Designed miniproteins, single chains, continued (3). Designs and how they scored, part 112

Each design is a single chain, and the fold is of that chain. pLDDT is the mean over its residues in the fold that is shown.

## One batch from the design tools (miniprotein)

Design m11910
Fold by ESMFold2-Fast:
Structure m11910 (fold): chain A 80 residues (1-80)
Amino acid sequence: KEEQEKYLEEARKELREAGLSEEEIERAVEGAKKAAEYQKKGDREKAQEELEKYARPILEKLSDEQAAKASGYIIGAVNA
């Protein structure tokens, strides 16, 4: 839980630095939390679906560098 929150805070920071609104950041974080819940239950397919729902709109707005960094933190949160 605490490790997951740390990854989510780093993700929020990167998304905010990239110019996303707080509403967009919260949607991304909620998606990551749902993916983490599915991962914990062993539902890899649903975890991947939630990550793809989050990643697609965010990646379209971010540079490749920003997207890679934010995705790294999101994956860290999902696996924590």
Scores: mean pLDDT 73

Design m11911
Fold by ESMFold2-Fast:
Structure m11911 (fold): chain A 61 residues (1-61)
Amino acid sequence: MVSQIFHILQKEFPDLPEEVLQQAAQDAQDLADGLDEKGFFNHELAVKFALIIEKESLRYQ
């Protein structure tokens, strides 16, 4: 549910470009879908991982 993740990210990072938030939301959704098949990760953990990846990406650009 990319739209739900996007709203969470927009709330946490209102000053980030919408395109960056959309990419992070998609990455979080893809991670959540992959982990859910294994039955041990939840959607919130996937969102946290996506946020860490996006923050790290911005730091190295």
Scores: mean pLDDT 63

Design m11912
Fold by ESMFold2-Fast:
Structure m11912 (fold): chain A 65 residues (1-65)
Amino acid sequence: MSPREQELVDLTVESYRLGSRGFNFQNNDSLKKGNELLLQALRLEDTLSDEERDRAYAATSERLN
């Protein structure tokens, strides 16, 4: 994977982990940080090719499952 693909995977996985933690433990800081990382991931995703997005989504799915 390219460095940008890996960054998208890392941002998406971490945003999910922080969002899940914040929701389950009512931690507002974790929820806010998760949302910030999600916005960064969405901005990065807009700069990637369709092939780079497909590879990043496959890797994200593997890390979350």
Scores: mean pLDDT 76

Design m11913
Fold by ESMFold2-Fast:
Structure m11913 (fold): chain A 55 residues (1-55)
Amino acid sequence: SKWDENEEKARDKARELLSEGASLEEVIEAMQKEFPLDPATVTAISSRVAERVVK
């Protein structure tokens, strides 16, 4: 679905921003502006990506 595509793009964007040294809060704010997703969904995606990137 289009929502699944947006979630995939959001995950990729979150990974990119985190790899560039952005904070979790900065990632959430940037993704809320770029993607038509609920704040809770953005937070969940960002947190999951952060758990995988920060080892």
Scores: mean pLDDT 74

Design m11914
Fold by ESMFold2-Fast:
Structure m11914 (fold): chain A 100 residues (1-100)
Amino acid sequence: LSELEQRLKEIIERIEKALEIMKNTKDPELLKEIALQSLDWLIDELEELAKLVPEHKEEAEELREQLEKLRKEAPSLSPEELIKKWGELAKQVIEFLKSL
């Protein structure tokens, strides 16, 4: 795999793993912590990815802004709402990464 292809695969695998961990986390406080850490990580990854694939920069930045919005809302959301919204954005990010 090219360095980019390997990185995209690793990002997708980490997103899928985070989603699975969140679904299996029963403690609301721990779930929020995992979600916030996953959001912070993914925001940073999309920022770096926008620099690596400038032809797709606009789409990467739009997804990053949506993740940042969820990050700001996350402390006020129920665990169920947080999992749902994070899962929806994660699917959009995965589809974007697969399109590269």
Scores: mean pLDDT 83

Design m11915
Fold by ESMFold2-Fast:
Structure m11915 (fold): chain A 95 residues (1-95)
Amino acid sequence: SMIDDIREEVQRIVDEAIRLLEYYGKLDYVPKVQQLGQQMLQAIQNEDLDTLLQLLEELRDLVKEALGNSGSGVTVSGLLDRRIDSLRYVKDLLK
């Protein structure tokens, strides 16, 4: 289902962000990303797109802060930007 696809994609992005944070020694960011991931899964369960969008933007900003100009950080934040734009588009269609 679309909800299952969104859940799987969000989980993959969160797992990749944590892997990169651990690889680059940014361990102080890991608990915050884990907390955001749990909140995002809850927002998906509740079909709360507004909360999901806010949490994805917060995750994107954390990835940019922690990993900055690294190629991997740019890739993960770019995927988050594309997901945010797609969800905003869907939200605007549902108004």
Scores: mean pLDDT 79

Design m11916
Fold by ESMFold2-Fast:
Structure m11916 (fold): chain A 68 residues (1-68)
Amino acid sequence: ELDAEVAVALALIYSAIARKDYEKGNFDGAIEAYEKAIELLRAAPPSPDVARTLAFIEEELEKVKKEK
């Protein structure tokens, strides 16, 4: 259903939003945005770009959770 290229693009937009929230101390907002990115990537067809982007965002989410 969801195109892999579109899923990666949207996930990167959500990761940028999450990073902005993290920088201003909004850890809940950052976690929510990263989780939305992960949902989009998991709904996408399997691809190397999807897998790589998912791994990156999961790492960033774990870093934010350590601060919370």
Scores: mean pLDDT 81

Design m11917
Fold by ESMFold2-Fast:
Structure m11917 (fold): chain A 81 residues (1-81)
Amino acid sequence: SEEAKKLFEEIKKRVEAGDYDGAFRIAQEAVKRGEELVDEIVELAKKEKDPTPLFLLSFVYRILGEFEKADKYYREALKLL
């Protein structure tokens, strides 16, 4: 979706600017909006071979106590390194 692409590009832009707090807030917003949007961002990250959105999503899920999802996205991020 265009929403997933916009959030993915905004995460990338903020990370490139050194604004990791801003990037993290965008990842939180994606998780809050739902799993379909998160899945689309994950697929974009894998296609672009950019592990950063996956590390941020993993951290968001870990804070929420969703450890299985956190571990899943962390492992996917490591595959892109």
Scores: mean pLDDT 87

Design m11918
Fold by ESMFold2-Fast:
Order: C-alpha cells, then sequence, then structure tokens
Structure m11918 (fold): chain A 71 residues (1-71)
C-alpha cells in the first residue's frame, strides 16, 4: 500500500506534488510531512523544492516555527 493510499484510508489531509512526492498532515501534531509515495521515506525540503518550490517554502516555514523544538 502506498503512502497516498494509506492517507486516503485513514482520512488524513494530503497534497499530491508529483507522482513520487506527497505532503501528508500528521493528525496528532497538525504538521505536514513530505513522503515518497512508493517507499514512504520522509523527504527533506531540498528534495521537495525540486518538485514544488512553494510547498518546500511552506515546509521550511513550518520547520522554522517548530523545528527548533525538535532539534
Amino acid sequence: MTVLERAKKLGLEYEVLSDDVVLVKDPKSGRWLARDVKTGEILGVDEVAKVNPEAAARLAAQLRADGMKVN
């Protein structure tokens, strides 16, 4: 089962950026995570920027607001 299929099954918010990259909202934290659709691996802002620079900017803003707590 792909990450996208799991997100749909669990009723999670998601945004498809490409055939290989999806943003999925974590229901516990409300944070967006970029994942590879096939492997489920978490992708960095740099990999997301290759596909969608605006989505990468949104993730970077989220990490700046919250990432200093998770360092």
Scores: mean pLDDT 75

Design m11919
Fold by ESMFold2-Fast:
Structure m11919 (fold): chain A 80 residues (1-80)
Amino acid sequence: MADEALAQLRAQLARETDPRAREGLRIGIEAVEAVRDGDYLKAIGLLLRMIGLLEESKDNPEAASIIENARRIAMEVFRS
């Protein structure tokens, strides 16, 4: 559910120090909030932005892994 996804992503953001991973987590949180609010166009745009951030993060595989996990969580909420 969106509330569980938000709790998980917010908890991860609170302990994350890498600025690229933090940006991905923030976008993921916004995407889940957009789905919860019924703003599917905004959610799609945010998910596409996360894909762009992943392409920019090829030099930082640890941050890329965190961003991809956040994107998957947001996608699962979108599919629900």
Scores: mean pLDDT 85

Design m11920
Fold by ESMFold2-Fast:
Structure m11920 (fold): chain A 67 residues (1-67)
Amino acid sequence: MSREELKEELIRIAKEAEGSDPEVAATLVMIHAAIAGVSPDEQRELLREVAKEVSPDIAKALEEMAA
């Protein structure tokens, strides 16, 4: 999977979880990024990029996980 394809998949996962708790949605995105085998720095960068495309509550949780 390319980095761009992975980013789109993470955004999809976050949006599908929009009806759940923001912490649960952010955790699912983080787990999926970790399973994809990208470096910790790349995982943090992906979480920040996904945060720009989702609801403010989920975005905040993702940004906190990326810190």
Scores: mean pLDDT 79

Design m11921
Fold by ESMFold2-Fast:
Structure m11921 (fold): chain A 72 residues (1-72)
Amino acid sequence: SRLAELAAEYERFRKDLEKYYLEKEGVSIQGAKKLATLEAELRMAERLGVPQSYIDRLRKEIEELKKEIEKG
């Protein structure tokens, strides 16, 4: 089903992003996991046609988390 396909795509993308962020200097394990999860959710939400307010909230959470990870 489309839902199962999207769920599988989401999980693959999330795991790839988590690995990517874990290899970056200055990124905590928890920060990498949370950022990967939020970015994967944003990508899937855009494809699912969820309300724009939900998408805007995810974008804000990603921006805020990135600012917390960046020191200085």
Scores: mean pLDDT 78

Design m11922
Fold by ESMFold2-Fast:
Structure m11922 (fold): chain A 62 residues (1-62)
Amino acid sequence: SRASNAAASGAAAGGAAPVGEHAKRAGEYWDQGNSEKAGEAAAKSGGPEAGRLAGEAARRAY
């Protein structure tokens, strides 16, 4: 979850409100234990690189 949390925090810190909403949802899904949806939300928040990092974090968690 470190990479997904970092991606979500980075997008939120970047100050784009719509992007920040997706970053927030990524964190919420990680808290719920739904790493797949967290990865999807992170991809929307930070684009392809954030999605890749979220996917790597999910793979390591499993």
Scores: mean pLDDT 58

Design m11923
Fold by ESMFold2-Fast:
Structure m11923 (fold): chain A 56 residues (1-56)
Amino acid sequence: SLQKLIDELNKLLEEQKALADKVAEYRKFANERQSIVDKKREDEKKLYEEIKKLLE
């Protein structure tokens, strides 16, 4: 029926909006996590330098 098609369309539009919001959220988290990785790499470099000084 026409009403069933309208209901299905409305459901798909709601799902589309929810998924678009989640994609934007995941992209933001990915960028934030990359910054954390970069910081951890710098911290690791400093620790390796300290270890090298102790082993020399």
Scores: mean pLDDT 85

Design m11924
Fold by ESMFold2-Fast:
Structure m11924 (fold): chain A 63 residues (1-63)
Amino acid sequence: SAAEKGRAAFELVMAAAPDADPERVERGLAAARSGDRELGIRLLTEAGVSEEVARAAVDMVMG
């Protein structure tokens, strides 16, 4: 289930931000999986993901 949520969140991010670095996106999602919502959102936005999409992806992983 956690792996399925992580994959769905990754696919959501890459669909919305296709130019984002996949490795950087996965680091952001890994932070969210570890319980750090703020760091997850920050790392995703630094990777070029919009804050709206970053929040949605982090909520999917954590929730």
Scores: mean pLDDT 85

Design m11925
Fold by ESMFold2-Fast:
Structure m11925 (fold): chain A 68 residues (1-68)
Amino acid sequence: SMMDELNEKIKELQEEYQKKLKTASKEEQIKLLREFGERVAKLYEEAGLPEEARLYRGIVDHEIKKLE
């Protein structure tokens, strides 16, 4: 289904960014989390799920705030 495909793409992005974050400085982690959040939000928006995009942006903003 569209939702299963969307969730798999999000999981792939999570794995990609998890690998990058392991070797990143704290400054680079903030940048990577912003990029990750935007890429995931765009996937939700393209799928016609603006509420999910909004929720995900909020989750990522919380993670970034913990690093600042």
Scores: mean pLDDT 85

Design m11926
Fold by ESMFold2-Fast:
Structure m11926 (fold): chain A 98 residues (1-98)
Amino acid sequence: LEEELERARKEAEELAKKVMDISSDPETQQKVKEALEKILGSPEERGEGTNLLRELAKQYEKDPSKKEAAENLKKFIETADRLGDLAVEYRRKKEEEA
């Protein structure tokens, strides 16, 4: 569980870097960086980060030149959702051990 949580965090970081490498525009880089910080931050901020990625992905789906970036954003969103689920399980596990 702890290893899965660490793996999900690393996967989110790698996907964020991939999106930023594909899309060099300042707006994308800033929003992806902000979303990553929120997703890796507190549980309260995770939802905000995921919503930023969803908004960006919807905008990019309308532009054929940004299809690859949109696909990687969707993978990032999926990883963020999975990270949230794992964080809930980890918290429950720690409460059982306390």
Scores: mean pLDDT 76

Design m11927
Fold by ESMFold2-Fast:
Structure m11927 (fold): chain A 90 residues (1-90)
Amino acid sequence: DEEDEFRGKKAAEEGKKLTKEKEEEALEELRRRLREEGISEEDIERIEELVREMFKTMKDAAEGKLSPKEAGKKIRELEAEMIRLYEEAR
């Protein structure tokens, strides 16, 4: 409860600083690192989609479209899914 609210508030603050340029830079760096680790293009695409959903969640929280608790819960669930996909891809 309180942890999700705190995570959501942090996500909203980070979302205020997100630009399309920063989003694309982060995704390009992510793709580069995952390719260097030998992760398949299919798995990279799946992980990238989750990262894009995280960026959207952060921006929605920054705009007040999601409550801190809702944003924090969604970020936590997306992070867990990304970790799962990354571990399965290795």
Scores: mean pLDDT 84

Design m11928
Fold by ESMFold2-Fast:
Structure m11928 (fold): chain A 59 residues (1-59)
Amino acid sequence: GMTPAEKLLEKLGVTPDQFRELAERLKAEGFLPSDTVTATPDADFIAALARYLKAKGLL
């Protein structure tokens, strides 16, 4: 089964490989802490992604 975070990323068309790339980009853009470990999507990552998407008008 998928976590809610993984299911959300699937709905957005984000694969596990793309998650890693996106996490790095969110960190570079200041939406994720620099201490981010790109293991598995969690609440912290999803919160950062939601803020990023809102800022880009993609929510």
Scores: mean pLDDT 70

Design m11929
Fold by ESMFold2-Fast:
Structure m11929 (fold): chain A 100 residues (1-100)
Amino acid sequence: MTEEERQKIAEDALEGAEGSIKDAETYVQKAREALKAGDKETARSYARKAHIEVIAAEILVATADYFAVTPELRQRIEELRGRVKKVSAEVDKLEAEIDA
């Protein structure tokens, strides 16, 4: 595999991960709004969707890291990894609040 092919795979995976984490953030917001409205079932549904998107983002970030060949891509991966970790913690906290 060429470095150009590796870079393309890493960039595509990183773009996919950015999309998944953005969807997860949107689902967390929707879950919080449902919880405030007293709709525990809808909140749980959105929290579950957010959790699935976090898992997808983690897999795609790992793929991007494995194929990344440039310092710029590695920096973007580390920034996204931090964002994924933050959203994962928010999902865990939200699930605990729903189950309380």
Scores: mean pLDDT 88

Design m11930
Fold by ESMFold2-Fast:
Structure m11930 (fold): chain A 70 residues (1-70)
Amino acid sequence: SQADLDAMTAASQRIAEEVQRLRDELKARGKPQAEIDAEVTRRFNELTRRLKEELGAEFGATYTVTPPAP
């Protein structure tokens, strides 16, 4: 159970870091804020869905990750 909690925490941190990196890259490329928000949201949803699948039914079914603020 501790290993599952540690894995969930690590995965959540990886998702946050990846989403923030994407946001910074899009900003550096001069993308409009609306496009940045749309791409970040899409990527966050994809990564969160994958995380739920990887962690299995007990943690995946009810697990929720808050998207980073714009």
Scores: mean pLDDT 74

Design m11931
Fold by ESMFold2-Fast:
Structure m11931 (fold): chain A 92 residues (1-92)
Amino acid sequence: PELERPELTPEEEEKKRKELKEISEEIREEAKKRGLDEESQRVVSGLTKALLEARRTGVAKVEEIIEAARKAGVPQEVIDLAKELAERIEKR
């Protein structure tokens, strides 16, 4: 109620760093399991993070992000994996 300014304590910064690292590692591991190359792994990571943020904030619609990825020539397999990973991470 009195915290009008976003100040992160060292402990909160460490926790956020750890979460971002775990998310990135999980995305890469799943992409590797599905036989995606390094470029596709990066695309999956970026798309998963964008979808997760859209679900959390509501600033962008998930469907609009997916449509933009399709238009950019991202393979359907990459889009489907990113959707799956975003849902899995959100449930944690």
Scores: mean pLDDT 73

Design m11932
Fold by ESMFold2-Fast:
Structure m11932 (fold): chain A 81 residues (1-81)
Amino acid sequence: MEKKKVKIIVAGQAPEVLELSPQELRDYILSLKPSVIFVEKSLAEWFADLPIPVNVVDEFTPALEAAIQATRGAVGVKPAE
């Protein structure tokens, strides 16, 4: 399975870029124990069956990234390339 570079935005932390498979990404995000996930629509299918609320975003704006970093329990995921 091909790995993708994804940018992960976590509340209170600097964003990180990781090259992960769909399964590795799911496991990583779940390990963060988020209350809510924001995902760009190109990656939405990777998060289809999570017990956590998933908000699909058409476009990840800088304002949205900043809002996610300011919101406790929020995690954002978008393609890095």
Scores: mean pLDDT 79

Design m11933
Fold by ESMFold2-Fast:
Structure m11933 (fold): chain A 95 residues (1-95)
Amino acid sequence: MSVEELARLAEETTIELLKEELPDEYDKLAESVRKGADELIDYAKRNGISLEQFLVNMEVSSDLHDIASSIEPDPLASKQSRLVSEALRRAIEEA
């Protein structure tokens, strides 16, 4: 597995969960997720980020989104953070 493959897996998993759980917000959120994944892949390639380092960064990101969801007073924003955390965990487990 490459950094690009892992990032695309995380992108696809996040978009699928957003479509299922937040269908009214899906189109706008999906565009943001795709753009973020493209920028992250580009950054990782330019800076020589290893697959091991990328996995650690995704795990940290998942944990931070879980924490953010727990403290977020807006229920929609809280749910968005929770879904991102869950998607990243699933992508890491499949890696």
Scores: mean pLDDT 85

Design m11934
Fold by ESMFold2-Fast:
Structure m11934 (fold): chain A 87 residues (1-87)
Amino acid sequence: MYVEDPELMKKIRELRDSLSDEEKEEYDKKVQEVVEQMAAEGETDPAALADRLLEIEEKNPLVKELIELIAESYRRHAAFLAAARAA
């Protein structure tokens, strides 16, 4: 995965590294559950994945921020793919 904004990637990395092991496990579990459900439905659109990630109900503000940053990275990738598909 690559994104246009290196500051976004740095922020994602720094935030993830700041999480406790328990917070990382919660993040990984919730994101993986969404990804597995989307894969079972045959959905591969990064924009749809971003929307589903943003629907995750998360009470931990750091885990929520990390989910939002990952969703933003997928939205940027979707925008790139959409621009490439526009003739």
Scores: mean pLDDT 77

Design m11935
Fold by ESMFold2-Fast:
Structure m11935 (fold): chain A 73 residues (1-73)
Amino acid sequence: SMARAKEVFDKIRKELEKIAKDYGLTPEQAKEVLDMAYKGVASAIAAGVPEDLAAKGALENARLVAEQLKASQ
């Protein structure tokens, strides 16, 4: 459910914010990374992926996206 996805996202939110800060992202880029992470968690949970794996996948994808955004600067 969307509520379950929100709970998983909230557990990793600080780690996502740290990724954005560590990569030196702008506020707009940070928002994009967090929005993508939320959608990724929601999609994974809807597909029956365990919550811990959904969270790990979202964090790993957030790092990849942050790296790509930094490379475009």
Scores: mean pLDDT 85

Design m11936
Fold by ESMFold2-Fast:
Structure m11936 (fold): chain A 99 residues (1-99)
Amino acid sequence: EERKKEIELVNRDIATRLRMVGLIFEEELELEKNKDDPEKQAEIRARTRSEVAKLAREQIDIDLELGLITPEQAAELHARVDALEKAGADPQEIFDLVV
């Protein structure tokens, strides 16, 4: 049934956004705990960036399936997420791009 599929996609959309928020919040807590360890902070940022980028790509695919964006917009957003991840951007920048 189309309605059931739509509800499942909306629930996945919400869950993906909340997971990204949780990862960014967890990063802030881990960075504060490791404020005297720059190497550990770099590892935390790299890990969070990778996880947020993965979820951002999933979010783009969900938005496309829900008809909220066009295939052209989805391709552009995927390219921007890839560019930000390669540039070592903050996880918040990747989140702000897709939310």
Scores: mean pLDDT 84

Design m11937
Fold by ESMFold2-Fast:
Structure m11937 (fold): chain A 55 residues (1-55)
Amino acid sequence: TILDVMKKLSNYKDLIDKIVQENTNKEEIVNALISSLPDLTDDEKDEIKKLLEEL
């Protein structure tokens, strides 16, 4: 669920901020975050992409 994804993202907040600062390409940021988080479902990946568009 989106809530479960948000909990996972909060654990990786520092990593997310670092990736965003180091990469200007949105697609690279999304791919880097997805590969950094373990055991993501397709549903969770889609939710992360949506959240990153707002970030």
Scores: mean pLDDT 66

Design m11938
Fold by ESMFold2-Fast:
Structure m11938 (fold): chain A 78 residues (1-78)
Amino acid sequence: LKKEAEKKAEEIAERVREGLLDEARQEQLLQEAAEEGKKKFDEFYKKDKEVGEYFWKKLSELAREAGREYLERRAREA
């Protein structure tokens, strides 16, 4: 479970990074990633609360770093 949660958090975070780079579909791709993240959090949390919390913490940290890197790049272009 914990390894599955970690892998899924990494997969969704990578989709967030890809979505941020796709200007034409950015809003749609980020919304899809957020919906998948919420659904997977609920699934893990129902099975094991600690694993669910670990999944959300890991996903949030990785997604935040992807967003920070994107914003820094965009600020340099502005």
Scores: mean pLDDT 79

Design m11939
Fold by ESMFold2-Fast:
Structure m11939 (fold): chain A 91 residues (1-91)
Amino acid sequence: SLLEKAREEIEKAREALDQGKPREAVEHLAKALEHLKPLLSPEEYLRLEVELGMIEIMIAVLGEDDPRVFERLRELIEELEEIIEELEEEL
């Protein structure tokens, strides 16, 4: 299922972040969003895409070792985990 694929990618993003690899975490979160796209409203999808894009800009400007990058990635992972839980309850 799309939810199962999204959850798997989010888990990989969390593992990458725990290993100090924020760029790999971003890549996995982008894949998770692609799996969630048909299940989300256009407005919600755009909001999440903007959040991920802002984190990519932060990595480019601040560097991947900046603590603010890790904080923003953790926040987005937690938000996506909550969204998946809500979607699973509606199915």
Scores: mean pLDDT 87

Design m11940
Fold by ESMFold2-Fast:
Structure m11940 (fold): chain A 82 residues (1-82)
Amino acid sequence: MDEATREAILEERRRAIEQLMARYGAEDIGDLAFDSSAALVAASEAQAEQGLLILPLREEDGKAIGRGLRVSPEALAKLLAE
């Protein structure tokens, strides 16, 4: 992944986070670091039923960085329906 591609992906992910916060009133927990992309996915799946969304944001120093957003069960149901 080159720098320009990485920057474009990060920009799209930031827009998605901003839209979730604005549209659904999601609570921003901040950036969460995971030892790998697989660890981030596993944590995301485990926390999804609790209303915690972990959106992949970037990779840094071999760690996967995700943005944690807590949503109401109603908002989560709307996201899963889309």
Scores: mean pLDDT 70

Design m11941
Fold by ESMFold2-Fast:
Structure m11941 (fold): chain A 90 residues (1-90)
Amino acid sequence: SLPSVKERIEKYEKIIEETDDPAEKARAYVGLAESYAFLAIVTGDEYYLNKAKEYADKALELARETGDPELISLAETAKVTVNRAEEVIK
């Protein structure tokens, strides 16, 4: 079965706590941004939207530190997803 959104959030939070690798942290923050963007759409709660924005920004900062163009592209896509979630709930 597909993991629940709560299970996905807990998984990504654990990765961030346990890794010192900025690339792994960047991927985990992308996962948090996407998960919270989904919760924002489903609930209409600005709290989840603000969390999604925060995590997308952290993902992009870390991705840029790595210089990995694939990670940078992934983080930029996460920011687009969060911006789309904001448009949907307004």
Scores: mean pLDDT 88

Design m11942
Fold by ESMFold2-Fast:
Structure m11942 (fold): chain A 58 residues (1-58)
Amino acid sequence: GKEEALKGAYEAGKAVGLLGRLDGGEAMGQWGGTQGGLSPEEGRKAGYKGALEGLKEA
């Protein structure tokens, strides 16, 4: 569902953020989010948010 797609986009972004990349988090969130039925904008935003949190944990 949309909640699982948002979670997937966030987790993908977080993984990229742990590697020190924010732009990759946006791209992965957009791609993964659209596969799960999210708009590209929602997926990208979730991925970026995940990447920011990943960077904090890195």
Scores: mean pLDDT 71

Design m11943
Fold by ESMFold2-Fast:
Structure m11943 (fold): chain A 99 residues (1-99)
Amino acid sequence: MSPLAREARELLEQLLEAIRNKDWEKAEELLDELSKTFHRLLQEAERNNTASVEQLIRAGVLFMSALSEAWYMIRSKDTSPDLLEEIRRLFEEALRLLE
């Protein structure tokens, strides 16, 4: 596992915990950091040719879906366990495409 993929997973866990704890300011900061880390992951995968164009596009779509769900939860003050699990599922699928 790449160091950057590990950082992304750690940021995801912190984001989900911040949402669960209703720490909305921290959740917004973590969402921004996770977005930046993901863009670096996409750039590294493209540069190192470790993922096909189709895999890069699919990973981007899945990650944007996960970020949109997280943003929705933050904006709506929702802590639904089902939505938190969906965010984790989408993110892990995106990471698998980049590895």
Scores: mean pLDDT 84

Design m11944
Fold by ESMFold2-Fast:
Structure m11944 (fold): chain A 77 residues (1-77)
Amino acid sequence: MLAELLRQLEEAARELAALAARGDPAARDRLRVLAVAAQELGAPEALIDALNELAGLPRDVEEALERLREVRERLAA
């Protein structure tokens, strides 16, 4: 189910974003891998952009995660 897959993607991205915010460079690389995987699977640009924002050291991680959640909810509708 698309909604369940998108929820799992958001959970993985949230966990990786938290680790990256604590200074884990491997977590940022994993976020980049998620963005590339989403692109290869033909995900909408809005989802790819949200994942790339999280990988790119956002000024506010919670704001970036909220944007990802909004994209997920819109795609799951």
Scores: mean pLDDT 77

Design m11945
Fold by ESMFold2-Fast:
Structure m11945 (fold): chain A 68 residues (1-68)
Amino acid sequence: SMLQGAMALELERAGVSREEARRIAEEAYRLVQQGRVDEAVALLTREGRRAGAPEEVIAGLARALRQH
């Protein structure tokens, strides 16, 4: 999906490896598709921080997930 791809690309640009960025984006998007948006944001925050993404990038992506 476009949202999943955009999340992966933003994480890659922020310094997360391609493999990790794609995995995080896929997992977060799967939760969003199940209506589990708060869990998707929690996963994105936890995994993004672990992978070294800046807080500003994580916050922006979390906002995008909530608006989807």
Scores: mean pLDDT 87

